# Designed miniproteins, single chains: the designs that were tried, part 89

Each design is a single chain, and the fold is of that chain. pLDDT is the mean over its residues in the fold that is shown.

## One batch from the design tools (miniprotein)

Design m3092
Fold by ESMFold2-Fast:
Structure m3092 (fold): chain A 85 residues (1-85)
Amino acid sequence: RKELSPEEKQKLLDERIEELIKKIEEAHKKGADIKKLLETKLNNEEEMRKLLKELGLSGEDFAQIVYLYESKVQPILEKIEELSK
């Protein structure tokens, strides 16, 4: 089997970013302020896990959203800024 090409790796990353954008939009529809959640770190892992589950996000989804937002990945940054009030 061939290893993934750079183009295939980029496509997978783009698909993951689109998936995370949809999850951000769904969390926003449930009343979540994603920008505020990113800025206000919860110190309790159980409370964070419960909140994320209610919003339809896994801990891995949220951690990747945080990383991409802090890395100023344009699609994630623009979507979070768009949904912030």
Scores: mean pLDDT 73

Design m3093
Fold by ESMFold2-Fast:
Structure m3093 (fold): chain A 92 residues (1-92)
Amino acid sequence: SEVEEKAREIKERLRELIARAREIVANMDSLSVQQLQDKLDELQKELNELAKEFESIKDQLSKEIGRELVLLEAELTSLLLHISIEIKLRER
């Protein structure tokens, strides 16, 4: 169905963003505060867009698929928080 295809797109995009966030976290020591902030802002914008898309279809999803998307969103949010904390610790 169209809803199932949309859920797969959201899932693939969330997994891509999680991989990007994990790479940033792994390489934080080599990145400037400005580079971390720019990357955080980009990932946060994309997460916000995907969260809106998920909200538009969530009532049409199976419990299993809905749970999977929520867990992926939570994982990405946790990684973005980690980057945010690093920025805060380096800023005066």
Scores: mean pLDDT 89

Design m3094
Fold by ESMFold2-Fast:
Structure m3094 (fold): chain A 70 residues (1-70)
Amino acid sequence: TQEEIQELIRKMEEALRAGDVKTALEYAKQALVLLGLSPEQAEAAVRHLATQRGEREAAELLRQGILSTL
């Protein structure tokens, strides 16, 4: 589980470096589900943060937040 989350963080970083913010947010949703959220909760959390901060900043904050749980 921790190794799977680390791989998702790596994929988020690659997507963000490529400018593919939507793909980074999809990896963030997958990581949140592995951390114990339902798919609906993960979708809602990502949508809420993207609405408040914008998609790119939401992806960066989620990457850092998920990494901090490891």
Scores: mean pLDDT 86

Design m3095
Fold by ESMFold2-Fast:
Structure m3095 (fold): chain A 65 residues (1-65)
Amino acid sequence: GPVARYAEIKFDEEKKTFTLRLYDADGRLLREATVTLSDEEMEAYKNSLDAQTALAQRIAAQLAA
C-alpha cells in the first residue's frame, strides 16, 4: 500500500490545533490529521519545535498502524 515518505506539520496557536500531513514519494497527500490541544498542551508545544516533532511522530505512528 502507499507508504508515507514526507511529513508536514502545522502548529496553529490561535486555533489551538496541530495538523500533520503525510505524503508519498511522489508528493501525493495520503493522510491528514488535525488534533485540538488543551491550554496546557499548547503551553508545552508552542515554544518547542522538538516537542512538536515528537507529537508529529507519535501521530504518524498511529496513522501507519
Scores: mean pLDDT 77

Design m3096
Fold by ESMFold2-Fast:
Structure m3096 (fold): chain A 80 residues (1-80)
Amino acid sequence: SSAADLLAEVYQRLRAGEPIPAAQLRQAIAILREGIARLEEAIAKITDPEEKALGERQLEHYRRLLAELEAELARQEAAA
């Protein structure tokens, strides 16, 4: 998936301290926000406690990644 490839590339560059174009950061943030919203909707329909807990852990991981991408975008905008 080109969306998954973009997210992987942006995250890899972020971890390597490499420059990421603001447009790509905004695209990655938009994709991740949509993914989080879909995952939240899916988790809300889960009735099994163990399956729900696994989904919530994955959701927490994606929310942390989103925060890292948003922080990098904010850093770049402040530096411009």
Scores: mean pLDDT 85

Design m3097
Fold by ESMFold2-Fast:
Parts: sequence; structure tokens; C-alpha cells
Structure m3097 (fold): chain A 71 residues (1-71)
Amino acid sequence: MSSLERIENIVNELKDDPTVPEDLKKRIEETYKKFKELVKNKADELTITKEMFRFLAEVSEAYLAKESGVI
């Protein structure tokens, strides 16, 4: 539960960041929605974990994009 709230906060911060590409913001939102659906539907832990790692990879890409072109 606490982890889900923290993840949602990260998603919202990235969505509000103008340095993150719009296509990447959309991908992060779609992956997060799928992750939430899997958790809500009580999917097996392996399936949830795979989607979580996919989400984390996209979040990492967003943070790299924020640092790209550091003046």
C-alpha cells in the first residue's frame, strides 16, 4: 500500500515535468495503469513483479531524460 502511494507520487511528478518527453509520460501512465490493474485483480506475485520492473525501467528512462541536456 505505502509503495503504491509512493509510485503514484512519482508518476504525478514526472507528468508535471516539462523536461520529460510526452510519449514517455504516456508510456509511464499506461504501464502504471496496467500495474494497478494487476494489483487490484490480485494477479500472481511474479506477474505483478514483472510489470513493476517494467514501470521502474520507464521511470529510470524519464529521470535520464531530465538529466539529458544538463546545461
Scores: mean pLDDT 75

Design m3098
Fold by ESMFold2-Fast:
Structure m3098 (fold): chain A 84 residues (1-84)
Amino acid sequence: SPLERAIMLARITTFLSTVYFGIKLAKQKGDEKTAKELEKIGKKLEELYHQFLSETDPSKMQQLYDEILKLEDEVLRLMKQLQA
């Protein structure tokens, strides 16, 4: 539905902002390895986001969204380590 798509897009765009915040935080703390890892995840997320924007098949859209959520879990794990 258009509403479900809008909610998914809002979550994805919030997640992109979280990744960029994490990169800035890692760089500020001098954690170059975590910054580079977050940059790689950010690039993959942008690729999946662009695929999601062009996808019209609901099952493929769900698969792309599920892949994005897996990246979110990885980003949150890395950011938790940065706050330690």
Scores: mean pLDDT 85

Design m3099
Fold by ESMFold2-Fast:
Structure m3099 (fold): chain A 70 residues (1-70)
Amino acid sequence: MAPLSAEEFVRAAKAVSAALRKNGTLSREELVEIAEKVLGSREKAERFVEEMLRLGQIREVAPGVYTLSS
C-alpha cells in the first residue's frame, strides 16, 4: 500500500487537531471521518489515525475516546 505523503499528513493533522481543540474529545470513527474528508480515502484516513496514535500526537483517554496529547 502507498504511504501517506508529508503534505497529506500535515493537511489531515491540521483538520483533526482543529476538531479536537474545538470538541475536546472525538471517537475513532469521528477522527476517521474528518481525515477521510481531507484525504479522499477511508484506507488513508484509518492509516493516518493509526500513525497519529503511533507518534503520540493523540491518545485514548477512555475506550474509543481520543484527545490531543499535551
Scores: mean pLDDT 82

Design m3100
Fold by ESMFold2-Fast:
Structure m3100 (fold): chain A 65 residues (1-65)
Amino acid sequence: SLEDGQFAAELALDNLKDAGVDNPELIAALEDAIKTGKVSEEDVALLEKISTKEAAEGFREAVNK
């Protein structure tokens, strides 16, 4: 749903910021998804992969290596 997509995007953005990952294009896309609600089911599934603390932590370790 629209609400679920926006929530997933907000969690992904928060987790990326908390993990110290800064990707301007990804951040802009997430902010647009939050504002417009234009998130496909495939995009929601992708965003959910980075909306967990474990995924964000693993991503942080990989990027800061």
Scores: mean pLDDT 58

Design m3101
Fold by ESMFold2-Fast:
Structure m3101 (fold): chain A 85 residues (1-85)
Amino acid sequence: AQELIDFVVDVLEELAKKEEPSPEEVMEAARRIALAAKQAGLSDDVINEILTAFTETVNKIRISKGKNKSQELADLEARLKELLG
């Protein structure tokens, strides 16, 4: 669980270096996360919850124009710990 959480946070942190990542960059990041979650043996329902949390966090960072990136990353990590723990 922790390895997958760390991976999702790392992917988002890299994406969040741009205040406004492209739709293509967001889709590729989501694909990488989905693949890692499937390899970790998670159900499709849990994978969908992770992808929803990821997408919502990307949108929050975009709306805030990167103002709260570090806080949004911390909030995502906490949400993923609840989903997977």
Scores: mean pLDDT 79

Design m3102
Fold by ESMFold2-Fast:
Structure m3102 (fold): chain A 73 residues (1-73)
Amino acid sequence: SKELEELIKFAEEFYKEVIEQLKKMGVDDDTLAEIEKIFKEMLENIKKAKSVEDARKYLEQGMKKIKEIVEKS
């Protein structure tokens, strides 16, 4: 699916930007590693999604988990 491929590219670019920004903000390496793990799991779920709608839900869930970790830091 073209839409799924575009969503995957969006997720990968978002991941890159988020990690770069958090590093500039001085977030601990342990926190960065935890966020990276969530992004990896999110990306795997998106790639395995049966529909674009399911892929979007996985993206939303992953972003929510990342926000929760950042708030704890």
Scores: mean pLDDT 80

Design m3103
Fold by ESMFold2-Fast:
Structure m3103 (fold): chain A 112 residues (1-112)
Amino acid sequence: SLDELKARGIELVDEFRKLAKELLETMSDEEFQLFLDWLIETARRWGLPDELIEALEKARENKDRQLAIEVLDQMADYLRERLGATTDPAELRRMVEELEQQVEILKLLLED
């Protein structure tokens, strides 16, 4: 159902935020820049607001982990709101599927 897909999407956003934050807190400075390259590309693909993308780019340039974590919280808020507002079941399924893929990537990075 649409409501079950929305609930699954929100669960995945919360898991994404948790895993990404854990990585940001534990990775080296070198790994941080590579991770933010991936996170910025993901944010662009997801159509996140330019202000959030610019904030991630600034966090990357300045190696500002605290700013990256703060922006990650804002990204999670945006994605939850977008999931709640999405009425097209096909679009919602695509969002959930992509979130599942991103969460699995983060889990693999934490296992290493």
Scores: mean pLDDT 87

Design m3104
Fold by ESMFold2-Fast:
Structure m3104 (fold): chain A 92 residues (1-92)
Amino acid sequence: NPSLLQQSQEASREGALELARKAIEAARKGDNKKALTLLVAAGVLAGGSGDEGAIEEVRRAYDFLVSRSSPDDQKKDKKAAELAKELAKKRA
């Protein structure tokens, strides 16, 4: 017996995972700015869903993108830094 709340949380989770996947694809194409923008949106949806699995998957995507980006690019994207803080806070 799925509730509307469960369906809403599932939709947010699904959206987060899809945006994270698109972020990885953008990063593979060398478009790190687009990848980070998509990942920030994915992080917002994952946080809104409250699903720890979705949050962890978005964090893995973020870690993957960061490992491919220079430290300077990471510093320039303040929204990516805020996403990293929120993902760390959700684990604590």
Scores: mean pLDDT 71

Design m3105
Fold by ESMFold2-Fast:
Structure m3105 (fold): chain A 81 residues (1-81)
Amino acid sequence: NKWNAVLSVIRSGLLATGLSGGTALKRAQEIVESSPSPEEAIRRGAEEAADMLTSLNYPQSSVDAVRNGTIESGKILLEIS
């Protein structure tokens, strides 16, 4: 199921921001439920993880790595799901 792959990718991106596993899962579920497509859910999850790192004053290189890594992982998993 593509939505299970999306949930896992978003959760992984959110975990990279320092969220606990449970909090990351709950937030990933909320993003999935509010998103019209798997591709849009991945984009929303990646941007939320990036925004969290930005708000915590992480370097732009770290923000870009988490955003791009989440999008790339999502693209790969959607292709093979």
Scores: mean pLDDT 83

Design m3106
Fold by ESMFold2-Fast:
Structure m3106 (fold): chain A 84 residues (1-84)
Amino acid sequence: SMAARQAKVDLAIRLRISLDGLDKTLANMEEKAKERPLTPLEQGVKQVIEKQKADNEARLAELEKELSPEELEEVEKRIEELKG
């Protein structure tokens, strides 16, 4: 159905936004690690974020196999619009 297709496109957009946020958090932690070693708590948080990123990347990759080239282009354009 059209509703099911739109739901997949919307989910792909949400996963892309989530991954961007996780990447920014990891980059901030890597920058912090240049100044001082991460605490055990910060290391634990990093591991959780790395797992969430891996899980979301796997889910996005599976979802993208179900989307048409036109739907993949729609996802990319909408992400670019949200970042601009």
Scores: mean pLDDT 87

Design m3107
Fold by ESMFold2-Fast:
Structure m3107 (fold): chain A 70 residues (1-70)
Amino acid sequence: SSLEEKKREQLEKLREWMEKEAREAREALAEADRLLAEGVSWEEILERLRDRAPLVRGILAAFARSERLK
């Protein structure tokens, strides 16, 4: 039925979106890891990732805040 085909289309779009988000997150994490290895500060890393995956940037910002609590 057309309903099942529409469901399949929506699931494919969701999968494509999730794959794109996962790829961007992986690239953002690789960039952050490289910058950390070079001795770049958390604040500078967050600034360089400002246009990258928002979820990854948010998690990194939360981690930086937790480190400052010590």
Scores: mean pLDDT 74

Design m3108
Fold by ESMFold2-Fast:
Structure m3108 (fold): chain A 95 residues (1-95)
Amino acid sequence: MPLSDEELREQVYILFAKAYQVYKKLKGEIPFSLVVLAGFELMRETKRPASELSLEDILERALELKENPPDPALMARVEQAIRDGTMSQLLAELL
């Protein structure tokens, strides 16, 4: 679904908030960028907004991605987007 810039920013805030809660529960054993990617992949695969994702779903996917690492180029893009504050642009490209 085409999202407005405001809706994309809202989805990024919700995703980061949920990802940070999962990251804290895992005591930083999984990188924050991988937890963010886990939530983002769930949004893409299920066609659900970040608001409809459970913390348990994000945690389970993050553990799966730890065992089966994602494309290193995609991880580099996510890490850069987090550093640069451009995650909303990345979500727009990949959703």
Scores: mean pLDDT 80

Design m3109
Fold by ESMFold2-Fast:
Structure m3109 (fold): chain A 92 residues (1-92)
Amino acid sequence: SLAEENAQLAVSIAQAILDMARSGLPSEDLIAQIDRAKPIIISLLETVKKLDESLAQETARTVIENLREAARLNPEARPATEEVIEGARKVV
């Protein structure tokens, strides 16, 4: 479904950020990727919420978990990840 496709894309973006953190991407580059991803993730979650509120909540939880783990691996990225997390929470 369109809701599932948008949800999967949001999760995939968050997973890509986590994979970048795991690969040791330099903090400046990781932060730039997170900043670029922020409006995309929020827009995707807003679309999912309009179609399936329950799926949006579940998707946001998975996105937040991946971003928190990325920040744990690279603490310099924490402020950038927290902005995305706050944005996601405001949507759902």
Scores: mean pLDDT 92

Design m3110
Fold by ESMFold2-Fast:
Structure m3110 (fold): chain A 100 residues (1-100)
Amino acid sequence: MSKQEVLEKAAKEILELQLKVYEETPEEDKEKTEKLIEKVGELMELLQKAADENPNMTVEDIEEFVEKVKEIIKKYIETGDIEKAIEEIEKLKEEFKKKV
C-alpha cells in the first residue's frame, strides 16, 4: 500500500469516528467537539503534505501517527475530556514536526 492509500483509508476511518462523536455530543458541547475535529484535520493535513514531500517518511511512520490519532479520539469517547484530547493532538503535532 502506498503512503497516499494509507492516508486516504485513515482519513475515512477518522472521519467516521469524528462524525459518530459529533452526532452523540450534546448541543452544549458541539463547539468543543468541532474544535477537536479542526485540530485533528490540521494534523492529518501535515501528514498528507509530509507523505507527498518527504521521501524518508515511511508507510510505517504514517501508520504510527494515524494510530495515535485514533487512540486519542477513542480515549475522548471514553472519558469526555475534550481539553485533554486537544492537548494530546497538539503534542502529537509537535512530535511530528521533530520527525520531518
Scores: mean pLDDT 78

Design m3111
Fold by ESMFold2-Fast:
Structure m3111 (fold): chain A 93 residues (1-93)
Amino acid sequence: MNAAEREEARKLLEEAYEAAKKGDIEKAKELAAEAAKIAGKGEEEIEEAKAVVYGYVISQNPELLEKIKPELEELEKAGDEEAAKELLIKAAE
């Protein structure tokens, strides 16, 4: 990955976090997906970028966090990182 691609991905992730802070979940999702396409090029990297942004969005919404908290804690306790990421993505949608 070249320096220009990394810088572009970083800017998109920063914009995604700012959109999430403002409650613009749809824009945050789009920006995170775009950053992952540039940075990772693969589905796994896209899902990781989405999970990070969605995790932030859920942490700012106590109602969503309360709904998924028991299942999230169970998955984290089991060490199932992939299932935990999927839960965060689904809850944010």
Scores: mean pLDDT 68

Design m3112
Fold by ESMFold2-Fast:
Structure m3112 (fold): chain A 51 residues (1-51)
Amino acid sequence: SPKYRQLSIKYTAQVIDVSGNWFESKDGQQSDQQLSRIQEQKRRQEQQLRD
């Protein structure tokens, strides 16, 4: 669905942003937690869109 495509783009951008910040940040554990949360939000929203 169109919303699924938008979600994929949005979360891809978020992953890129977090990955970029990982190299700037010396706190790798925070980046890992952020990635986990992004994946969880993506899965939850994708399930809603699938219906």
Scores: mean pLDDT 66

Design m3113
Fold by ESMFold2-Fast:
Structure m3113 (fold): chain A 87 residues (1-87)
Amino acid sequence: GAEEAAALRAVADLLAAAGRAAGVPAAVIEELRAGLLALADLAAQPAPDPARIDALEEALLPLVREVVEALSPEQRAALRAGLRALS
């Protein structure tokens, strides 16, 4: 719903900020943001197509992994704190 969509948009902003701080290439960050925003738009729909959600989640996993693996332990702690605030 709208709350899930808002959380996904906040996650997109947190991951983009973390990726930028860690020196992840801008193209990877923008692809991840675009995908998370598309997932948020699907989550906001009354009857989202599960196959489209699954395809986007599968496409986003390697981008999320690339961002997280680039983070220092301190940057990972900051990201975890930000994500916790959304739950």
Scores: mean pLDDT 84

Design m3114
Fold by ESMFold2-Fast:
Structure m3114 (fold): chain A 111 residues (1-111)
Amino acid sequence: EEELEKIRKELKEFIEKTVKEKYPDLSPAVQKQIVKDLEKLFDVFLRNALYAKKQGKDIEEYIKKVEERLKALFDREIAASTDPAVQERLRKDYEIFKEALKKLGELLKKA
């Protein structure tokens, strides 16, 4: 439980920093909403990854599969969009997501 709280705190701080760096032109309210949405999504991944780790499964394999599924989803949404602004937003969201997923993997390896 203490391990889970530590990982959540470090991941949240990383996401907040990354969102500010990638979206400096967005309002603080919009940046906060992106952080909150990413936190909710990553809490699901964190719980699933810790469950897999407890069962002796390969965490790197789990993280890789999540990254591949997310890439496929973002590629599909970008291709389906006809709005260049939406496409650009999706590309930036994917980059933030990918960096946060990498950070999650690092935190899980240290635990």
Scores: mean pLDDT 80

Design m3115
Fold by ESMFold2-Fast:
Structure m3115 (fold): chain A 104 residues (1-104)
Amino acid sequence: MIRAEIVVEGNRIRAEIEVPESLALTVASLIAKYLAEKTKGTYTQEGNRFTVKGPEADAVIEVEGGVIRLEIEAKSEEIAKQLAEDLANFLREELGAEVTLTIK
């Protein structure tokens, strides 16, 4: 089962997603593509690392075995909260993930 924890602190989002290790790079690439589309930006991949650069937010996605770690820095707290909600819904609806979202 896919499980995700998303934490928002100010304009920063941190997320940790547990997936089957065999699917981790595939899931990370889907998340990178989704974030690039949502931020109207682009993403690049270098091994187990994905970098998203957009006008409203930048993100880094790292894959370590069966764990995907995301850090997103948005231009504002409002954009960060909206992106976190959008990401949570994407993970729930597209991947069937159990998602915990915490806003601090």
Scores: mean pLDDT 88

Design m3116
Fold by ESMFold2-Fast:
Structure m3116 (fold): chain A 67 residues (1-67)
Amino acid sequence: MMLSAEEAANAALAAGLATPGTSEEQARKAADLAGKKDLDAEGVGKAMEEHGTPAAGRAAKQLAERG
């Protein structure tokens, strides 16, 4: 199921900011990109991993799956 742009952006930003080793700038870039696409939870996780860290990507996917 595709997330809304707001849900995708919020999941990526929250996960990035909460994950050690991911900068605020990386988290904001991932959130901006996720919010411009209709992504599912896996897509949000991949966007956060691409612009941050694998740990942030896993956290973003989990947050997106939970709402």
Scores: mean pLDDT 74

Design m3117
Fold by ESMFold2-Fast:
Structure m3117 (fold): chain A 92 residues (1-92)
Amino acid sequence: MKEELKEDLERLKKVAEEKNDKETLERVEELEKRLEEAKTEEELEEIRRELAKLAEEMALQKNKEALELSMRYGVEEVERAVKRVVERKEKE
């Protein structure tokens, strides 16, 4: 249990480092320190919940970055697709 939480935090740390996200990296390091100090099952459960929340926030950021890159490099294709959908609905 504690070992699994440590491995999950290490994975999130790598993702934060790849994104050069210092704030997220600091949050991961804080959770790693809290995990080392955790003595009770209740403290482990609290860390588990914080880890899950952080993972959700990081997943949301990853999707936003991927979407932004798609928009920057495929703006013309995205605009064409939007126009096609609008024209199709107008003809209905």
Scores: mean pLDDT 66

Design m3118
Fold by ESMFold2-Fast:
Structure m3118 (fold): chain A 88 residues (1-88)
Amino acid sequence: SLEEAYKIAQEKYGIPRSALKKLKTVKEIVQLMLLVELGVPVSEALELIKNGKAEEKIEELLIKLAEEVEGLPREVARAEIEAARAAS
């Protein structure tokens, strides 16, 4: 539900309810959460969603992330995965 999406965005991503109230659909809240997780500031993410540019920006950032992951040496990638598992 919309309220459940608001709760997740606030609790997991620290997005204030005042920012979330500017959005009207679960899709827009999911786009905001994805943009924030990919390092986009909340204010910039809201503007991208308002202008219909959120999907384009998410795709661009995911391509960059994939290139960075593929560019990592095998041993470094393994160490990062192990460190993430140990910190969980």
Scores: mean pLDDT 73

Design m3119
Fold by ESMFold2-Fast:
Structure m3119 (fold): chain A 64 residues (1-64)
Amino acid sequence: SLLEELRALAESIPDAAAREEVLALIDRMEQAIQAGDSAAFNALLAEIGRALRAARERAREMAA
């Protein structure tokens, strides 16, 4: 599922602050989905995407 994929990506983030931020956003997104809160869902999805892209670039650099 998307949530499992997002969590796997977050767990791969070596920076603790970035990892905690993404995990917190994923948790809030899951709650927003359960509550049917479209505004919160859209805002969190944008933040998660931004944080994941930054983390992905950093992880890629560290792997080199």
Scores: mean pLDDT 78

Design m3120
Fold by ESMFold2-Fast:
Structure m3120 (fold): chain A 96 residues (1-96)
Amino acid sequence: SLEEIQEEILRIEELVRNNAPVSEILEGLDRLEELIRKHLPHFSTREQLLALVHLIALNGEILVSMRKYNYPEEVKELLDKKLKELNDTAVALVRA
């Protein structure tokens, strides 16, 4: 449901704000991708757009945390790659 996607995004945002281990953030992003693939195609256009808005906010929180906590370059590259894959997947599913 849209609520499940929103709850998972909020959980990941809390992890990044609290400087949680990168492994936990990546696991959260993987779980979010699974939820998006499973549910997003079945949402109304309005719900799909709301999910995308929440993803934009999540991207911002992760970028802020990378700067705030001075993540190593390899970690930033991993998160950037994962976010790009997640964002591309969500956009593709909305266009289908």
Scores: mean pLDDT 86

Design m3121
Fold by ESMFold2-Fast:
Structure m3121 (fold): chain A 67 residues (1-67)
Amino acid sequence: DPELEALLARLAADPSDLAALRRLVALIPEEQFERLYSEVSRYLDDAGIRLLAELLARREELRAELL
């Protein structure tokens, strides 16, 4: 998915890009959750990992808002 790859690249360039992280969590299919964690854990700090967990818990709300 070109949008998914673009969002991963944005987040790798700026790990504080909350808009990219939120959109990524909303778009990523469940079968790719392990991939998402593997990609972003390479550059997110502890605060970023906590935020990722919070956004994943709220994923259906994010999908309704962003998709």
Scores: mean pLDDT 79

Design m3122
Fold by ESMFold2-Fast:
Structure m3122 (fold): chain A 56 residues (1-56)
Amino acid sequence: DEERKRMRIEIMLESGEAFRRLGEGLLRRPEFREAGEVAIRGGEETIKEAREELEK
């Protein structure tokens, strides 16, 4: 179902962006530096996967 595929991709893109933004916020606090880096990386990875799915 193309509609479900598109919706899934949109959710992945939104989630990836949210994690990236969360990570950027966490990096402002030294105590959360590691968590911020992980969140940014996770968000970027999710966005990459969503883009690859779109290209199929």
Scores: mean pLDDT 82

Design m3123
Fold by ESMFold2-Fast:
Structure m3123 (fold): chain A 86 residues (1-86)
Amino acid sequence: SSEVADKLLLIGAELDLDLAEAGHPNALEYLESVVATAEYLAARGDPSLEEELRALLERLRALLDRRSDDPRVAALRARVEALLAA
């Protein structure tokens, strides 16, 4: 079902976030992928994923706050803050 597919996307985003947290050379690309997946899942509005998605967004915000203030990081922070405010 589409709900199972959405759960698998969330699991994939969690793995990408783990790679970014581990300091992978492509961490910023993984963070961009995680934010895009979070936006997609938030738009779908599955209440069964709400808690896990919020936890992912909180991890993502914490990790972005630890990175340098370049325009890509600033843009990702704004997108995450918009999702957390909804």
Scores: mean pLDDT 84

Design m3124
Fold by ESMFold2-Fast:
Structure m3124 (fold): chain A 82 residues (1-82)
Amino acid sequence: MGEEALEKLREESTEPLKKVEEIAKDKSAPIEEKIKIGEEGIKETREILEFLKRVGAVELIPLAEENLKKVEELLEEIKKSA
């Protein structure tokens, strides 16, 4: 895989986390919407991690695992604030 493709995958691998971080900080968003976006973020990050493992993007696997943990932690904080 080319370096450009790996950079694109790195960016795409962080998109679900960024989306959950954005909604978590939005004071105008309902808690139910924050939980929904958080759950979608976990699902998307798991799908990305599985994809990275299948294509052998070894350098991005730890990043995706860290992103998954961060999304799970954000969702727990959202639920705690409900």
Scores: mean pLDDT 81

Design m3125
Fold by ESMFold2-Fast:
Structure m3125 (fold): chain A 74 residues (1-74)
Amino acid sequence: SMEEMKKRYEESLKKLKDDFESRVNFSEEERKQLEELIEKILEALINNDYEAANKYMQELFSIIDRARRRQAAE
């Protein structure tokens, strides 16, 4: 079902977030933004709004890349 697929994507995205958080030191604000973006991506996917899903995915990767670059520069 779509609800089972959403749950599977949510678990996969949260696993990805946890993996990145173990490797990258995110601020509290960045962690909150990642969690909000994951929820928005899942909402967009369930509604077949691929444009919105792509936008939120780009924002998520942008936050991860910025944090990773900041950590590498320190």
Scores: mean pLDDT 77

Design m3126
Fold by ESMFold2-Fast:
Structure m3126 (fold): chain A 115 residues (1-115)
Amino acid sequence: MTPEEKIEELLRAFARVSDLLDRVEARLAAGQPITDEEIDELVSALNELRELLKKYGAPDEIIKKVDEMIELAKRLRDATPEEQRALVAEMRRLFGEVSDLLLKWIEEERAKLAA
């Protein structure tokens, strides 16, 4: 796999998590609970991102934040609507941190290829 293909695969997995977070946030904003299917899709997408990050040697700090998001996502299943809102807000905060760290790491990896 080329470095470009590796980055593309990571960004696709990341975009999927982003899209699913947008969907669950929109559902909660509409006063609707998050479904078990949506929770399973979100957990699956986060696990896919985690495995790609591990496979490609991403910093442990990024992997740890994704692990925290997976645990929060799993808690959605037994959560009240108020707890779901709090859990999704915390996941969004962690996702922002993952985004910043992921982009920084990708730039560092690209710089190594140019040297």
Scores: mean pLDDT 87

